# Designed miniproteins, single chains, part 78

Each design is a single chain, and the fold is of that chain. pLDDT is the mean over its residues in the fold that is shown.

## One batch from the design tools (miniprotein)

Design m2711
Fold by ESMFold2-Fast:
Structure m2711 (fold): chain A 84 residues (1-84)
Amino acid sequence: SLEEKIKELFEKANELAREVIDRYDAQAAQTSDPAEKRRLIRRAVAEALDIVGDALTKIFVLEGKLPLTPEVEASIKRLEERLK
């Protein structure tokens, strides 16, 4: 069902965002440079937000609330590549 597809997409997006955060946290633990730690944290936030934004874009397309424009297609393709 559509509801099951949306739920699965939210769960997968949450898992990907968590993995991204954990990966950057592990990298930040390997450096004593405060500037590099801040750079890694900002990168984690940016990538997690991209995942969430792409997931919401796909959900809105599935619900018929957003047309499949080239920008929307690019967002969905970016998410699908991350889910591989």
Scores: mean pLDDT 87

Design m2712
Fold by ESMFold2-Fast:
Parts: structure tokens; C-alpha cells; sequence
Structure m2712 (fold): chain A 85 residues (1-85)
């Protein structure tokens, strides 16, 4: 299962905090597949062994993004085959 998360921020500082959080999560779990940061946007993709784990992690990461100051947070769950299109 693949978790795709997109965040938009009003400040570059909040965006950088989110990037660092995703990098820390990857150091702990090894689940980060893709990370792209714009000036005020962050796009990250994670791979999980179960849909339940991906859904729970998506909820936690979205909540952390909002706590950091994200103006917009979108999460999407898909199969690995759907992601590789």
C-alpha cells in the first residue's frame, strides 16, 4: 500500500519543519519512497505492508502537518501498481 501526502504552507519555515519531520520518520522506518519540496509545498510518498498501517500513519502525519501550520493537507491511499502508472 502507498500513502501519498500533499501539504501547503503559508511560510517557508513551516514547510522546512515538515520536510525535517518526514526525513526523521524515514530514518526511523525506511518507508519514504519520494520527497519533493517547493517553496511552500511538500509532497511525500510512503510504502507500507498493510492498508491499515498506511491509513493510521496518514492520519498521524496529516495531524502533525496541521499542528506545524499547514493550510492544506491531502492524503491518498493507493496500491503500488496504481502509484507506478
Amino acid sequence: TVLEIRLEFSTEAAREAMVLLFKAYDEKTGRLVELKAGRRTVYAVFEFDSREEAERTGEDLAAQGRAIGADKVETKLMSKAEYLK
Scores: mean pLDDT 81

Design m2713
Fold by ESMFold2-Fast:
Structure m2713 (fold): chain A 81 residues (1-81)
Amino acid sequence: MEEEIKAIIEQAERYKKATEEVAKELAKVTGDKSYYDKVKEQADKGLEKAKDPKTAAQGALEIHKLYMEAKKELEKAKAAK
């Protein structure tokens, strides 16, 4: 049980870092920092949910979805140039 919760938190932290890096690159490509700030706020909320046993799976899933969406937006922005 403790190992499972630790694994969920570690995965959420990993996706949070990856999501923030992708959003940072997107901000450089678009010149718009507002997306980075919004993504960071959403990732922080997802990580807090991941730390709560009742919402851990939901928090991790939300961060993963955020990461996938940010990657998609970065690919679109790069293709537009």
Scores: mean pLDDT 79

Design m2714
Fold by ESMFold2-Fast:
Structure m2714 (fold): chain A 65 residues (1-65)
Amino acid sequence: KIATKEELAELLREHLKGEVDAEELARAVVKVLEENNLIPSEEIVDFLLSLDPELGKEVAEKYGI
């Protein structure tokens, strides 16, 4: 299943509390996607690239986006 930004935001609210840095948020996004067997949408990949370009590129390559 391709994850929407809204679905990802709800899952992150369960996992993260308070303020987090961009790199920590990017890693949490990847972990949530993997744990829930979700495929990121192009919009989620763009979001990851804005937070952590290296991790975003890795995710894009892994999921063929």
Scores: mean pLDDT 73

Design m2715
Fold by ESMFold2-Fast:
Structure m2715 (fold): chain A 59 residues (1-59)
Amino acid sequence: SMEEEQRALEEAERRGQKYMDRINKIKSGEISEEEMTEEERKIKEALERSEKAQEELEA
């Protein structure tokens, strides 16, 4: 039903928002490496590489 589809969309949006909030905390350094999952450590490494690449482009 449309109601079930709407609830599924809202749930997906909530998961996405929580994920982005978690990523922002990793970027800000609020989460220590010991508190991170293996996947979150990979995300942190990818973000650091992206930031270095951006700095090189602006240099």
Scores: mean pLDDT 74

Design m2716
Fold by ESMFold2-Fast:
Structure m2716 (fold): chain A 100 residues (1-100)
Amino acid sequence: MTVTQSPSELTVKEGGSATLTATLSEPVPEGKRYRVLLFQEKSDGSKVFLSSTLLEPGETSATLTLSNLKKSDTGTYYLVLQNLDTGEKSTGQGTKLTVV
């Protein structure tokens, strides 16, 4: 199973919010556990974990929202689909967020 991330880029005003969407290549199978993790990319290319959401069986997408944005939140954000039973991960293409 793979994930597609949207939007590819987003500009928001300071104090606003940004919603990122993970779209799955197939629905979450019955009896399987998946989550979507949100990471911020650091200048060295490493990723800092911010939040996650659990997926229910049959779901094909998940959304994660960043709120109360500051100009310092400008950067690249990644959504990662993880199989909780196997540990397998699929990483989205990234979202370039600009806070103005």
Scores: mean pLDDT 88

Design m2717
Fold by ESMFold2-Fast:
Structure m2717 (fold): chain A 85 residues (1-85)
Amino acid sequence: SMQDQINQQLDDMYQRMIDVRRDSVRRNWSVDQLRDQLRRIQSDYRRRIRQIAQGDQTQIDIGDTQINGSFTYSVRWYQQQIKQK
């Protein structure tokens, strides 16, 4: 179903953001370097969800909310990690 495909893309997006957070700590990235990697993920998954949703604005809005929330969470999480160093 459309919902199953969107949920699969969101799960994949969450995993990629987890990987980026791990890499940011391991490689000692700046917050801007983290944001650049997260923006690539954001753009990729916004495109994928729009393709699946086929103009369903409710599904697009839900997807954008989850993607933007994960982006914001990842940045705030990393800022907190840096403060502890």
Scores: mean pLDDT 89

Design m2718
Fold by ESMFold2-Fast:
Structure m2718 (fold): chain A 71 residues (1-71)
Amino acid sequence: SEVVEEVYRLAKEGIASTPEQSKVYAAEIAMLGAKHPEVRPVAQLALQGIAKSAEDKEAGEELVEAGVALA
């Protein structure tokens, strides 16, 4: 799914960015999850991954990848 690929891209960029910039990526992921109910679980795990990456980057990335595995 192109939407799942976009959520994944935004999540990886969010994890690689500053905490302030990651909020912009999180907002874009939340918007995609709202517009596409079918990818909402993927978007939720991506958002959790970004939040977790602030304390543990590896754990954050693992949550993003778990979300993609649901697709």
Scores: mean pLDDT 85

Design m2719
Fold by ESMFold2-Fast:
Structure m2719 (fold): chain A 64 residues (1-64)
Amino acid sequence: MSELEKDITEAMQLITLAVMKIMSKTEPPEVFKKEGLEAIEKLKKMPDADPEVIKEMEELVKKI
């Protein structure tokens, strides 16, 4: 794969994690869980997704 694809995957994971942290404080728990799980599923399908970042996102959803 190209370096650009890896950079995009990394950027998407970091942005999604930051957005999820904001949503966990501002959105109703039901909305946050739904949106968070959908985002995690999409990121898991991306090449070179970092498992540690995915795990942090999953733990964030579980805490609610």
Scores: mean pLDDT 77

Design m2720
Fold by ESMFold2-Fast:
Structure m2720 (fold): chain A 93 residues (1-93)
Amino acid sequence: MKKAEEEAKKLVKEAKERVENGEVTREELLAIMREANRQQTPEAIERGFRAAVEGQVLLILEMEKKGTPKEVIEEKEKKLIEEVAEYLLEKEK
């Protein structure tokens, strides 16, 4: 596995654990993302990106609870890992 893809999987797994433990809410994630868009600093943009990852994980878990097909859930998780890996590669340059 490529280093960025491995780190992306780790980050998504940590986000899933945090969401499953009830440590984050949709409301908190939306507030962080709005503040990141408002501030437009590198630090705020990075925080907003992490909140977006956690928000996507939360949506995937909600879809799974509603009986969304396993294939759709797996596709969304794969796409999220890919997007996180791309972000990590861009940040490295």
Scores: mean pLDDT 77

Design m2721
Fold by ESMFold2-Fast:
Structure m2721 (fold): chain A 91 residues (1-91)
Amino acid sequence: SIAELIERARRTIEELMEENKDKFLLDEETRERLEEMLRRLEERMRALAAGEETVESYVAVAMVYEALYRAEGREEFKKKAEEYVERGLKL
């Protein structure tokens, strides 16, 4: 389910910021962006708990993966972000 994916992505972002704060520095703009995305992700989780499943929900997941890509630099996260945008567009 998307709600489970969103929850895992949110937890992964939190863990990523905790685990990697000593390995790389996020500039202030990147940190603020990740915090904003996490906030929006929580709002989307509430919408999905109400039984809503929309293009916006898929975009929210994609944005979370984009944030993970920016923080960690793994191409897999970028590909996942693109996948979720494509899935949303097919709804």
Scores: mean pLDDT 63

Design m2722
Fold by ESMFold2-Fast:
Structure m2722 (fold): chain A 56 residues (1-56)
Amino acid sequence: GGAEAVRAAGAAGRAGDYAAAGEHMLKGGSTQAWVDRARAGDGSAGGAGAAFGGNA
């Protein structure tokens, strides 16, 4: 489901694994636009992780 994919993506993003975050979103049925946006952020900082909204 989408919610589970978003949670997993958020956790991966917080860990700095943006490739895994994008993979989780794809498996959850998200669009390429979201994956492209995550990649476009260069994924070098918590800024990308914050964009995921991963708070827990």
Scores: mean pLDDT 58

Design m2723
Fold by ESMFold2-Fast:
Structure m2723 (fold): chain A 76 residues (1-76)
Amino acid sequence: MEKVEVYVHTKGDITVETTVITEGDKRVVTTKVYHKGELVFTLTAEYELVDGKWVLTSLSTSVSEEELRAAVKKLQ
């Protein structure tokens, strides 16, 4: 049985969407951060259930290239 849970939190111009997909002994948590509707950050964490505990097995991240370029320009 697959269980899908979606959590959305918005404060001002920032929206955080967390999707949790649990299937048996595996769980994938995807967190997406939006600024003014534009995706700026994604975090994907994969877990496996070992002896009743969720153990992190994989972690991957991506950031918006546009947001990184904007931050660099602010320092110049």
Scores: mean pLDDT 76

Design m2724
Fold by ESMFold2-Fast:
Structure m2724 (fold): chain A 74 residues (1-74)
Amino acid sequence: MSPIERAVHLLRSLADKENVPEEETEKMVELVREALEKGLSREEFEALAKKELSPRLTNMVLMVMDLVDSALAM
């Protein structure tokens, strides 16, 4: 599974567990895909997430990105 596919899968699983609406889940997925495809820095991604998402959703996408980054570093 690609890093992007893994990040999306983890994010969808967390969103489902936390009962996040589908529209908000898709917005989070779009931001994560864009960040990984463009190679955004952690700071750039955090700034984008804070601009586009609520604090709760921002924390979820940052958690997923940190997990994916750790896996790529191994």
Scores: mean pLDDT 78

Design m2725
Fold by ESMFold2-Fast:
Structure m2725 (fold): chain A 87 residues (1-87)
Amino acid sequence: MPSVLEALREIFRIVKEYREGKISPEEAIERLRELLARMSPEQREEVIAILEKHSPKGAAVLRALAEGRPVSNAEMTEAFNEMASTP
């Protein structure tokens, strides 16, 4: 199981690779789903809570994926752009 910090690092790495055009939107979503599936419910809540302070849209996308809900392309794109804007 990844640590909370390791999971956050992986999330931002996925966002960076997506923004650099190295991975497709579908691949980015798949990697996020795989990451969330490797975490406990408690770790997912901690990661989402931390991310929400920096990217409310990113947190909303992760929560939807953790709950098995569909994410629209527009919602995903807005979330990734917001996450990439965190200083």
Scores: mean pLDDT 79

Design m2726
Fold by ESMFold2-Fast:
Structure m2726 (fold): chain A 97 residues (1-97)
Amino acid sequence: MAAAEEARRAEIRERVIELARAVLEELARTAPPELRAALREAAREGTLKPLTDLMEEKADTDPALAAQARAALLAVMQAAYDYLVETEGRKPEDLLP
């Protein structure tokens, strides 16, 4: 039974990654060029690091772009949270190692 639950958690993680990628690509369609590049890189690499790097790099030089990157990060996290809670009936902490 533990193995079946572990397999189900792996399936949910894969679906969350697919959802995150879809949200990142949708956000990229209307984003300014630098944010669009970071969003597409995040979707391509399967990591949110390009967005957090952009936020850190631009915090002092372009706080508006940094705020847009943060809003995009929060939107992806919110979509993942809504999927886990509403579709799968799980809490985000249930998928942590």
Scores: mean pLDDT 77

Design m2727
Fold by ESMFold2-Fast:
Structure m2727 (fold): chain A 91 residues (1-91)
Amino acid sequence: RLRELLRRAVELARKAKEYAEKGDKEKALEYLDEAVRALEAAGRESSPRMGTFLGATAGLARISVASHREDFAEGMELALKSIEKGAEYAE
């Protein structure tokens, strides 16, 4: 269950990056939102400490995209890396 949610978050974040690289910002943001929701759901299945960590990771992923207004694809790559590292740590 937890591992499945973490795997889903990474898969969705990879899709977000693919669409960002293609210039489809709307699709990229939709997939990022789904990835963040999966990561937050994984947090709810975890210990309070791990849930806090995964919630912070989800927030950092959103900030990575928002702070890279000039290079949306770079912001999305950073969001993917944050989600990947968070999922690896939580396993």
Scores: mean pLDDT 80

Design m2728
Fold by ESMFold2-Fast:
Parts: structure tokens; sequence; C-alpha cells
Structure m2728 (fold): chain A 78 residues (1-78)
């Protein structure tokens, strides 16, 4: 993988982990923001990629992160 792609993948993974830790702390709004940032990074990567199974995997991961963010936002309202 190109170095820029590897760097953004690592950053997205770190953001998801930060979100997961914030969920454990009950900081749901902050967690949602981290998940959305991770999803945006993955989506930005897919826009520059040729169509491939790897691109499809990244789109699915972005969708999963967006779902995690929605659930966190629901918890933040309670």
Amino acid sequence: LPPDVQQKLAEAEQLEQQGDELIKQGKYLEAAKKYLQAAELLRSLTETMPDSPFKEELIQRAEELEEKAKKALELAKE
C-alpha cells in the first residue's frame, strides 16, 4: 500500500480505538465525533482508489463506524 494510505488507515484505527475508550467512560458525544472522523478518513481514501475488494472493505468499515457514531449519539441524548 502507498505510505499515505497506510498512515490514514492507522489514524482511522486509532480514532476508532479512542472512540471505544470514550464509550467505556460514558463520553458518548466525544466517542461519536471520533467514529465520524475515522469514517471520513476511510471515505476520503476510497475516493482516490480504483474499484477493488479492498476499496469495498474500506467502504464497509466506514459504514460500520457511522453506525457506531449513530448509536453513541443516541446514548448521548439519554
Scores: mean pLDDT 86

Design m2729
Fold by ESMFold2-Fast:
Structure m2729 (fold): chain A 74 residues (1-74)
Amino acid sequence: SAMEEALEEIRLAKTVEEVAAAVKSLFEIENPTKEELEQAVIVLNEALQREDLNDEQKSILRIALGYVKAKLAA
């Protein structure tokens, strides 16, 4: 699915450009299911614990997490 592909891009992202591209892919999903949004929360929280990512990359991921959580609350 488009969600599975976007989440895999997040897991594999190493650069600011790759993190930004992965998050853009996530935002392009028009009607994510509740299950897909819950999976995205898990993957984004896991990515925020990575020691190989810098503060800029983690800032982008926090924006994505806020977006996903807002969709789950709706």
Scores: mean pLDDT 89

Design m2730
Fold by ESMFold2-Fast:
Structure m2730 (fold): chain A 78 residues (1-78)
Amino acid sequence: SLGSVQDSSQSAKDYAQQGDFDKAAQYARDAKELARRSGLPQEIVDASEQAKRYAQQGDGDKAARYAQQAKDLALRAS
């Protein structure tokens, strides 16, 4: 659901800001898979993928930014 994408994106942001990049990447991946399975706009899938990639690179600021973008896009889609 859109709420699940929002919740996973929020968790990805929170963990990225805490420096827990493994959990940030996991929640960003979950948001991407949820968005894809729900047929949500490609922009949400893309933002979630970017959050995952930046978390995997240890870039918490960019990971948090893209996770916030995915959340905001999911909120506008609801």
Scores: mean pLDDT 88

Design m2731
Fold by ESMFold2-Fast:
Structure m2731 (fold): chain A 76 residues (1-76)
Amino acid sequence: SAADVLRGFDLPVEYAPALQAAVDAVAKEFPDVPRDRLYLEAAVILRRLLAEQPDASLEELAARVRAELTARLRAA
């Protein structure tokens, strides 16, 4: 689950809705990418964003994680 992934990265589980929304949106566009890979890459992006903007909303975080993860997969 998104919450379990966040726990593995030592990130607050309150951010689970943002991680889940981003991964679900990207998984629909890239169905051939393993979902566990999407969670890991999304969590790395989220960790960086939280360090840069600790007061960012869940909606802002979800949108930024989705955009950056989508860009990475399109460049592959």
Scores: mean pLDDT 86

Design m2732
Fold by ESMFold2-Fast:
Structure m2732 (fold): chain A 81 residues (1-81)
Amino acid sequence: SQEELRRRLAELFARLEEIAAEIRRETDPERIDRLIEEAERIYREGVRLARQLPDPREAAIELARLLALMSEIYLTYEIKK
């Protein structure tokens, strides 16, 4: 259902926000690498689900939100290298 799709997207986004917060605090390179791998898996699933939204405007907004958050995670990762 569309409600289930939106609920799942919200859950994925919330987890990605948590990873963004965790990576800012984490200092262990191995744990940072694991957080990046988890973020990338969540991002790929989020993009797949967002593309299934029937309203193209809603899909575009959800895709933009996911991309913005993943870009923030990558920027933090590059700074911590």
Scores: mean pLDDT 89

Design m2733
Fold by ESMFold2-Fast:
Structure m2733 (fold): chain A 106 residues (1-106)
Amino acid sequence: MEEEILKAVDEAIDYAERLAAENRVGESRVFLERSGPEDGLTVIARAYRDPETGEIVAEVRVQLDNRPELAEKIAEKLKERGFEVELRAADGRYTVVGRKRVPLPP
């Protein structure tokens, strides 16, 4: 399953970058979703406009229950792809958010 999750993250990154490059603001896609009280997993990609700067942001959001080492691997993968990464942890839930800003065309 780790390889499946990492593949979903790669696909989410490619999709988020494509949405941002094509100015497809407000679109999102779920690449992987599993529900459970202790093993929840979600991989989502989207693009949105930052209201403060007006820049388009490509975002990949991954939620993982009870998998801190995998959360770190995902954070490193996002950093390698040029994303700014936030890692949040609360009650065994790890949220990895990668954001990459794309300058607006003139």
Scores: mean pLDDT 80

Design m2734
Fold by ESMFold2-Fast:
Structure m2734 (fold): chain A 87 residues (1-87)
Amino acid sequence: PLLDRLLALTRDALEAVQKAIDYINEGKYDEAAKLMREAAEKYRDFDPDLAQEFERIAKMAESGNKEEALKELQRLKDRLETAIAQL
């Protein structure tokens, strides 16, 4: 069912966000941006607002704006964890 697929996508997105945080802390901005763009594509048809947030964070990471990218990734992580708890 769609709910089970959304739950799986949300868990995958959470894992990607956590890996992106790790990459940014290591200075691997391009890898972080790639993970966020992949997450955006997976979410585009199910949650376009969330997909847009992934795209925005990817651009921040590509720009090397570490502090802003980490703040947005932490907010996204918190929201995804809350969403999983509600599903």
Scores: mean pLDDT 82

Design m2735
Fold by ESMFold2-Fast:
Structure m2735 (fold): chain A 81 residues (1-81)
Amino acid sequence: NKEEAFSIAEKVAEGMLLGGRAADEVAREHPELTNDEKLRVFVAAMGAAIEALVNGKSKEDAYEIARQTAREEAERLLARR
């Protein structure tokens, strides 16, 4: 329905902001990451925050999930070196 689509759009916007904030925190912890790797961390964190919010998790839970996802992605990228 149209109300569900609107609710999802709002959660996507909020998730991008929360995920971006979480990714920025993690990127500051890992100054060795390239700009391309930082972008991957941001995309992963934003996606995780959006999914958490769409699935009914709180903003606090979405932020912590995004932060953990950002850390895991940063560690994965560094381990590939």
Scores: mean pLDDT 85

Design m2736
Fold by ESMFold2-Fast:
Structure m2736 (fold): chain A 71 residues (1-71)
Amino acid sequence: AYDESTLPRTYYGVAALVEEDETGAYLVKDIKMEKTSNEQEAIEKAKEIAEELRRRDGKKVIYVPASVWVP
């Protein structure tokens, strides 16, 4: 039997839209993620989502490429 350390991992391309308030604090306005099959694909998808969010809202965007999630 395979141990948890050998289980297939799911990668997510994740990007978050943040907005600075009048005090300089960051408010998370939107989070988007897409399931992927590998780390490189997750990085590429995160960049794509971040660009879409920036283009749509024109606000500061952060992203977390190569996120690994085990549901």
Scores: mean pLDDT 62

Design m2737
Fold by ESMFold2-Fast:
Structure m2737 (fold): chain A 60 residues (1-60)
Amino acid sequence: AAAFDRRRARRLDAARTALATTDLPVAEIAFAVGYDSQSHFSRAYRARFGVTPGDDRRAA
């Protein structure tokens, strides 16, 4: 993947760690990792990990 694709992947990896290690709302984590909407974040997250952020948190 291109360098900016790897950069986006790292932000999603950081978001996954935050979902597992904090009780912050999904919307706040989305904003913290550089997304302007929870919907955009959730779609990007699902594309990378195969699950939504909310579903991944519940499975943890």
Scores: mean pLDDT 74

Design m2738
Fold by ESMFold2-Fast:
Structure m2738 (fold): chain A 108 residues (1-108)
Amino acid sequence: NTKEAILRRVVANLSDEQLVRFVKVLKELLLYNTGKKPETDLWRVFDKDGDGQISTVELGTVMRSLGENLTDEQLNEFDIDGDGVIDVEELVEIIATLKKVVAELDQE
C-alpha cells in the first residue's frame, strides 16, 4: 500500500516528539470533524476556513511544520476521493496506519 509506505517513511524521519505531535494534531482534527471538543486549538491552524474539512494542502502544511516535505503526488495518496479534501474516513485511515507503524517500530 503506497499510503503505508509514505507513512513509514514519515515515521522513520520524525523524532519521537514530532511523531507524538503529528498523531495528536490528526486526532484533534478527527475529534473536531466528529463534533467532539479537541484538547487544544492546534487543528485551527490547519483548518483556515473553519469548515471542518482538511485539504491536501493543509495536510502538507502540517507535514512541513514537522520537518517532512511531501510532494503533491504523495499528499494525493491520502485523498481517496481525489477531490483535494481529506474527509473523516481518510483521517481515520491515516491515524490507524500511523498507530500500526509506530507499534511495529516500538517492538524493534
Scores: mean pLDDT 65

Design m2739
Fold by ESMFold2-Fast:
Structure m2739 (fold): chain A 60 residues (1-60)
Amino acid sequence: MLVGEGEAEGKRVRLTVEGDTVRVETEFDLSPEELAALEAYLNTHVDAAKALVEQLQAAA
């Protein structure tokens, strides 16, 4: 399991990668469509999701 957590504008974003599944937890007021689109993209591109987790870890 790979976890990355970051903060922007005082709000947290957390990504969890478990095998082929990517989950997004955020304090941003995202629409259900925006969240679903983001998760769909990340689930299609697990390597990109891992890279984003690394960016969040580096930014923290």
Scores: mean pLDDT 72

Design m2740
Fold by ESMFold2-Fast:
Structure m2740 (fold): chain A 81 residues (1-81)
Amino acid sequence: NNADLVVDAIVKALSLLPKELAEEVGEEVSDEISELIRQKKYLEALDLAKDAIVNKAEEAGLEEEAKKAAEILDEAKKKIE
């Protein structure tokens, strides 16, 4: 199920961040991601999550976590494409 795949990938990527940063990402984009998933725009949901998570991690100096989060979300995109 593509919706489950997208949600699982986003949760896994967020788990690489400290809780406080993961919560900030959720506050910024969770409503938009949920709407994209509802519309079956799974690639757009993954791209939005990737941009938000990677930018937040990089701003915090978590470059390796940003890289791993991007890899998780890119792998999920390949399974949908």
Scores: mean pLDDT 87

Design m2741
Fold by ESMFold2-Fast:
Structure m2741 (fold): chain A 109 residues (1-109)
Amino acid sequence: MLTKGEAEFLLSVFEAVKQLVDKALESTDRELQIKILETMKRLLDAAIAWAEERGLPDEVIEKLRELKSLVDEAIQAVKEGKDFTPLLEKLKEKVDQMIAELKKRIEEL
């Protein structure tokens, strides 16, 4: 079960990922898009390591790993010159859902 502090930290991580997704979608510069995606990957890697060290619920860790998988796929798509927009849209939808769920959980704590 998440503490209020753990939920608030996860919320800050997901809000940061959301801002980076929006910046990547708004950018026309592929090099900048790659840097943004690599920043998202580092942020999610750190969040996963933190969640595992703290013994957070497996559901939370699995959701973080799912977001990282989408970011890894988007990085590869950009590097291969493929359209990565559908991957970013899916990432945004999942992050928005996670933000809504965490906000509700924080209100209950």
Scores: mean pLDDT 85

Design m2742
Fold by ESMFold2-Fast:
Structure m2742 (fold): chain A 107 residues (1-107)
Amino acid sequence: SVLDEIKKVLEEIKEILYELIEHIPDEKKREELKKELEKLVKEYLELASKLSEKEREELLDYLKVLLERLKILKEKLLKLNDPEKIEEAVEEFLEYLKELIKRTKES
């Protein structure tokens, strides 16, 4: 089902972000980002459950694009091995995820 595919893509996004977060030296910051990410994944799954099949397909397409961007971003960030840039990139990506939720609710 499209819902199962959304769940799988969200799990992959979560796994990549968790890997990036582990490179941040501040333990408190890691816990804050992980908590925010868990909340966002839950909000996406709740949102997806309330969408029509067409809207779920549109959400899945956007999430797939974000996942591909995140895979490329991960490779670049790990090569640079700059914790500050990793933190900034994770925070920016979480803001993109929040914006997509907001836009989907307004559609």
Scores: mean pLDDT 86

Design m2743
Fold by ESMFold2-Fast:
Formats: C-alpha cells, structure tokens, sequence
Structure m2743 (fold): chain A 77 residues (1-77)
C-alpha cells in the first residue's frame, strides 16, 4: 500500500525532526533553524515544515505541534 508506505516515511522523518528539536532545546531559535536547514537532505520536506513552525510559533510550540501531528498520522495508519 503506497499510501501507508508514504505515511510511515512521514512518521519517520517527523520523529527525526522531533529528535533534532529535543537535542537542541537549549540552543537559540536561529541555531535550531540552521540545524534544521543542515538536516534538509535527511528530513526532506519535513525540514521546511519544522522551520516554518519554529519561525511562527517558537521552538517549544513547534515541538509540541510536530508531536501532535505525528500522533494524528499514527491514527490514520
């Protein structure tokens, strides 16, 4: 099921973005954004989503929103 495989990939990439945010929780917002940009080859489009959330809502809220997004995707599987 191509759709299921796609959602599983999105979950994996979202977890990687969450892990990066948690690892850099004590860094500045600017440093976190730079780390996400550097991780773009690994995260793909999830890097852009995470960067946008950090810019609009800050690091802590972005992390929470990504965790909520990940749970919502899991419910679709």
Amino acid sequence: DTWKEFLELVLERTQQAIDLLKANKDKSEEEVIKALEAARPTLGPIADIAIDLVKKYGKEEALKMLEEYQEDIRRLL
Scores: mean pLDDT 84

Design m2744
Fold by ESMFold2-Fast:
Order: structure tokens, then C-alpha cells, then sequence
Structure m2744 (fold): chain A 76 residues (1-76)
């Protein structure tokens, strides 16, 4: 599903970029971005898990990048 892969990657990239642009003190905005992204991923979890291994690897890499930024922005 090329459309799903493109949407997942675009959303994860946008979330990562947005988190990097937010001040560490803007915790409410950081939590909103994390919550919105997590909710969308949860709503699409079954479809994402049905992707071929090569496409799942791309999603996993993008999720890992986002998780690294979240850890930097939310150290508590």
C-alpha cells in the first residue's frame, strides 16, 4: 500500500520536524504533537502491520527517529 506508506512516512517526518522546532519549555505543544501522532498510528496499526517487510522497515526507521526526538524533548 504505497498510499499508506507515503502517509505514515510524511506524518512521522512532519511530527519529527515540528518537535525539533518547539521550545523544551512548551511541554503542552510537545505533548499535543506526540498524542496526535500516537493516536493516528494506533488508528492505522492493523494496516501498517499488514505492510510488506521492506515497507515496515521504513516505518520502523521513521518511528525510531521520532522516538529519539521525543526522548530529547521530554527528558522527564
Amino acid sequence: DDALLAEVLARLAAATARLRSLAPSDRAAILAVVGETSAWLEANAAAIQALPPEKQAQVQAAVAALQAVIAERLPE
Scores: mean pLDDT 81

Design m2745
Fold by ESMFold2-Fast:
Structure m2745 (fold): chain A 81 residues (1-81)
Amino acid sequence: MMSPEEIKEAFETLLKEVQELIETLSKDPSTPKELIDKLEEFKQEIQKALSQPPEKWEEEAKKLHEKAGEVQELLKKYFGL
């Protein structure tokens, strides 16, 4: 089972990766606003998860998994991946 410390580190790593992706894609004027907006929403949900007590991180992880799915669908739509 993942420890609370491992879950926190995973959320912090995910937040950093999402921020780097937003910065990279925002430099390309051909990137759809819809994709940037969804990534910004995902970033906010990760920040919210990190602000919650550890007892809620399992529930927050489920919400982040659903949001990650939405981001992946947009990446597939625009980049064919």
Scores: mean pLDDT 80

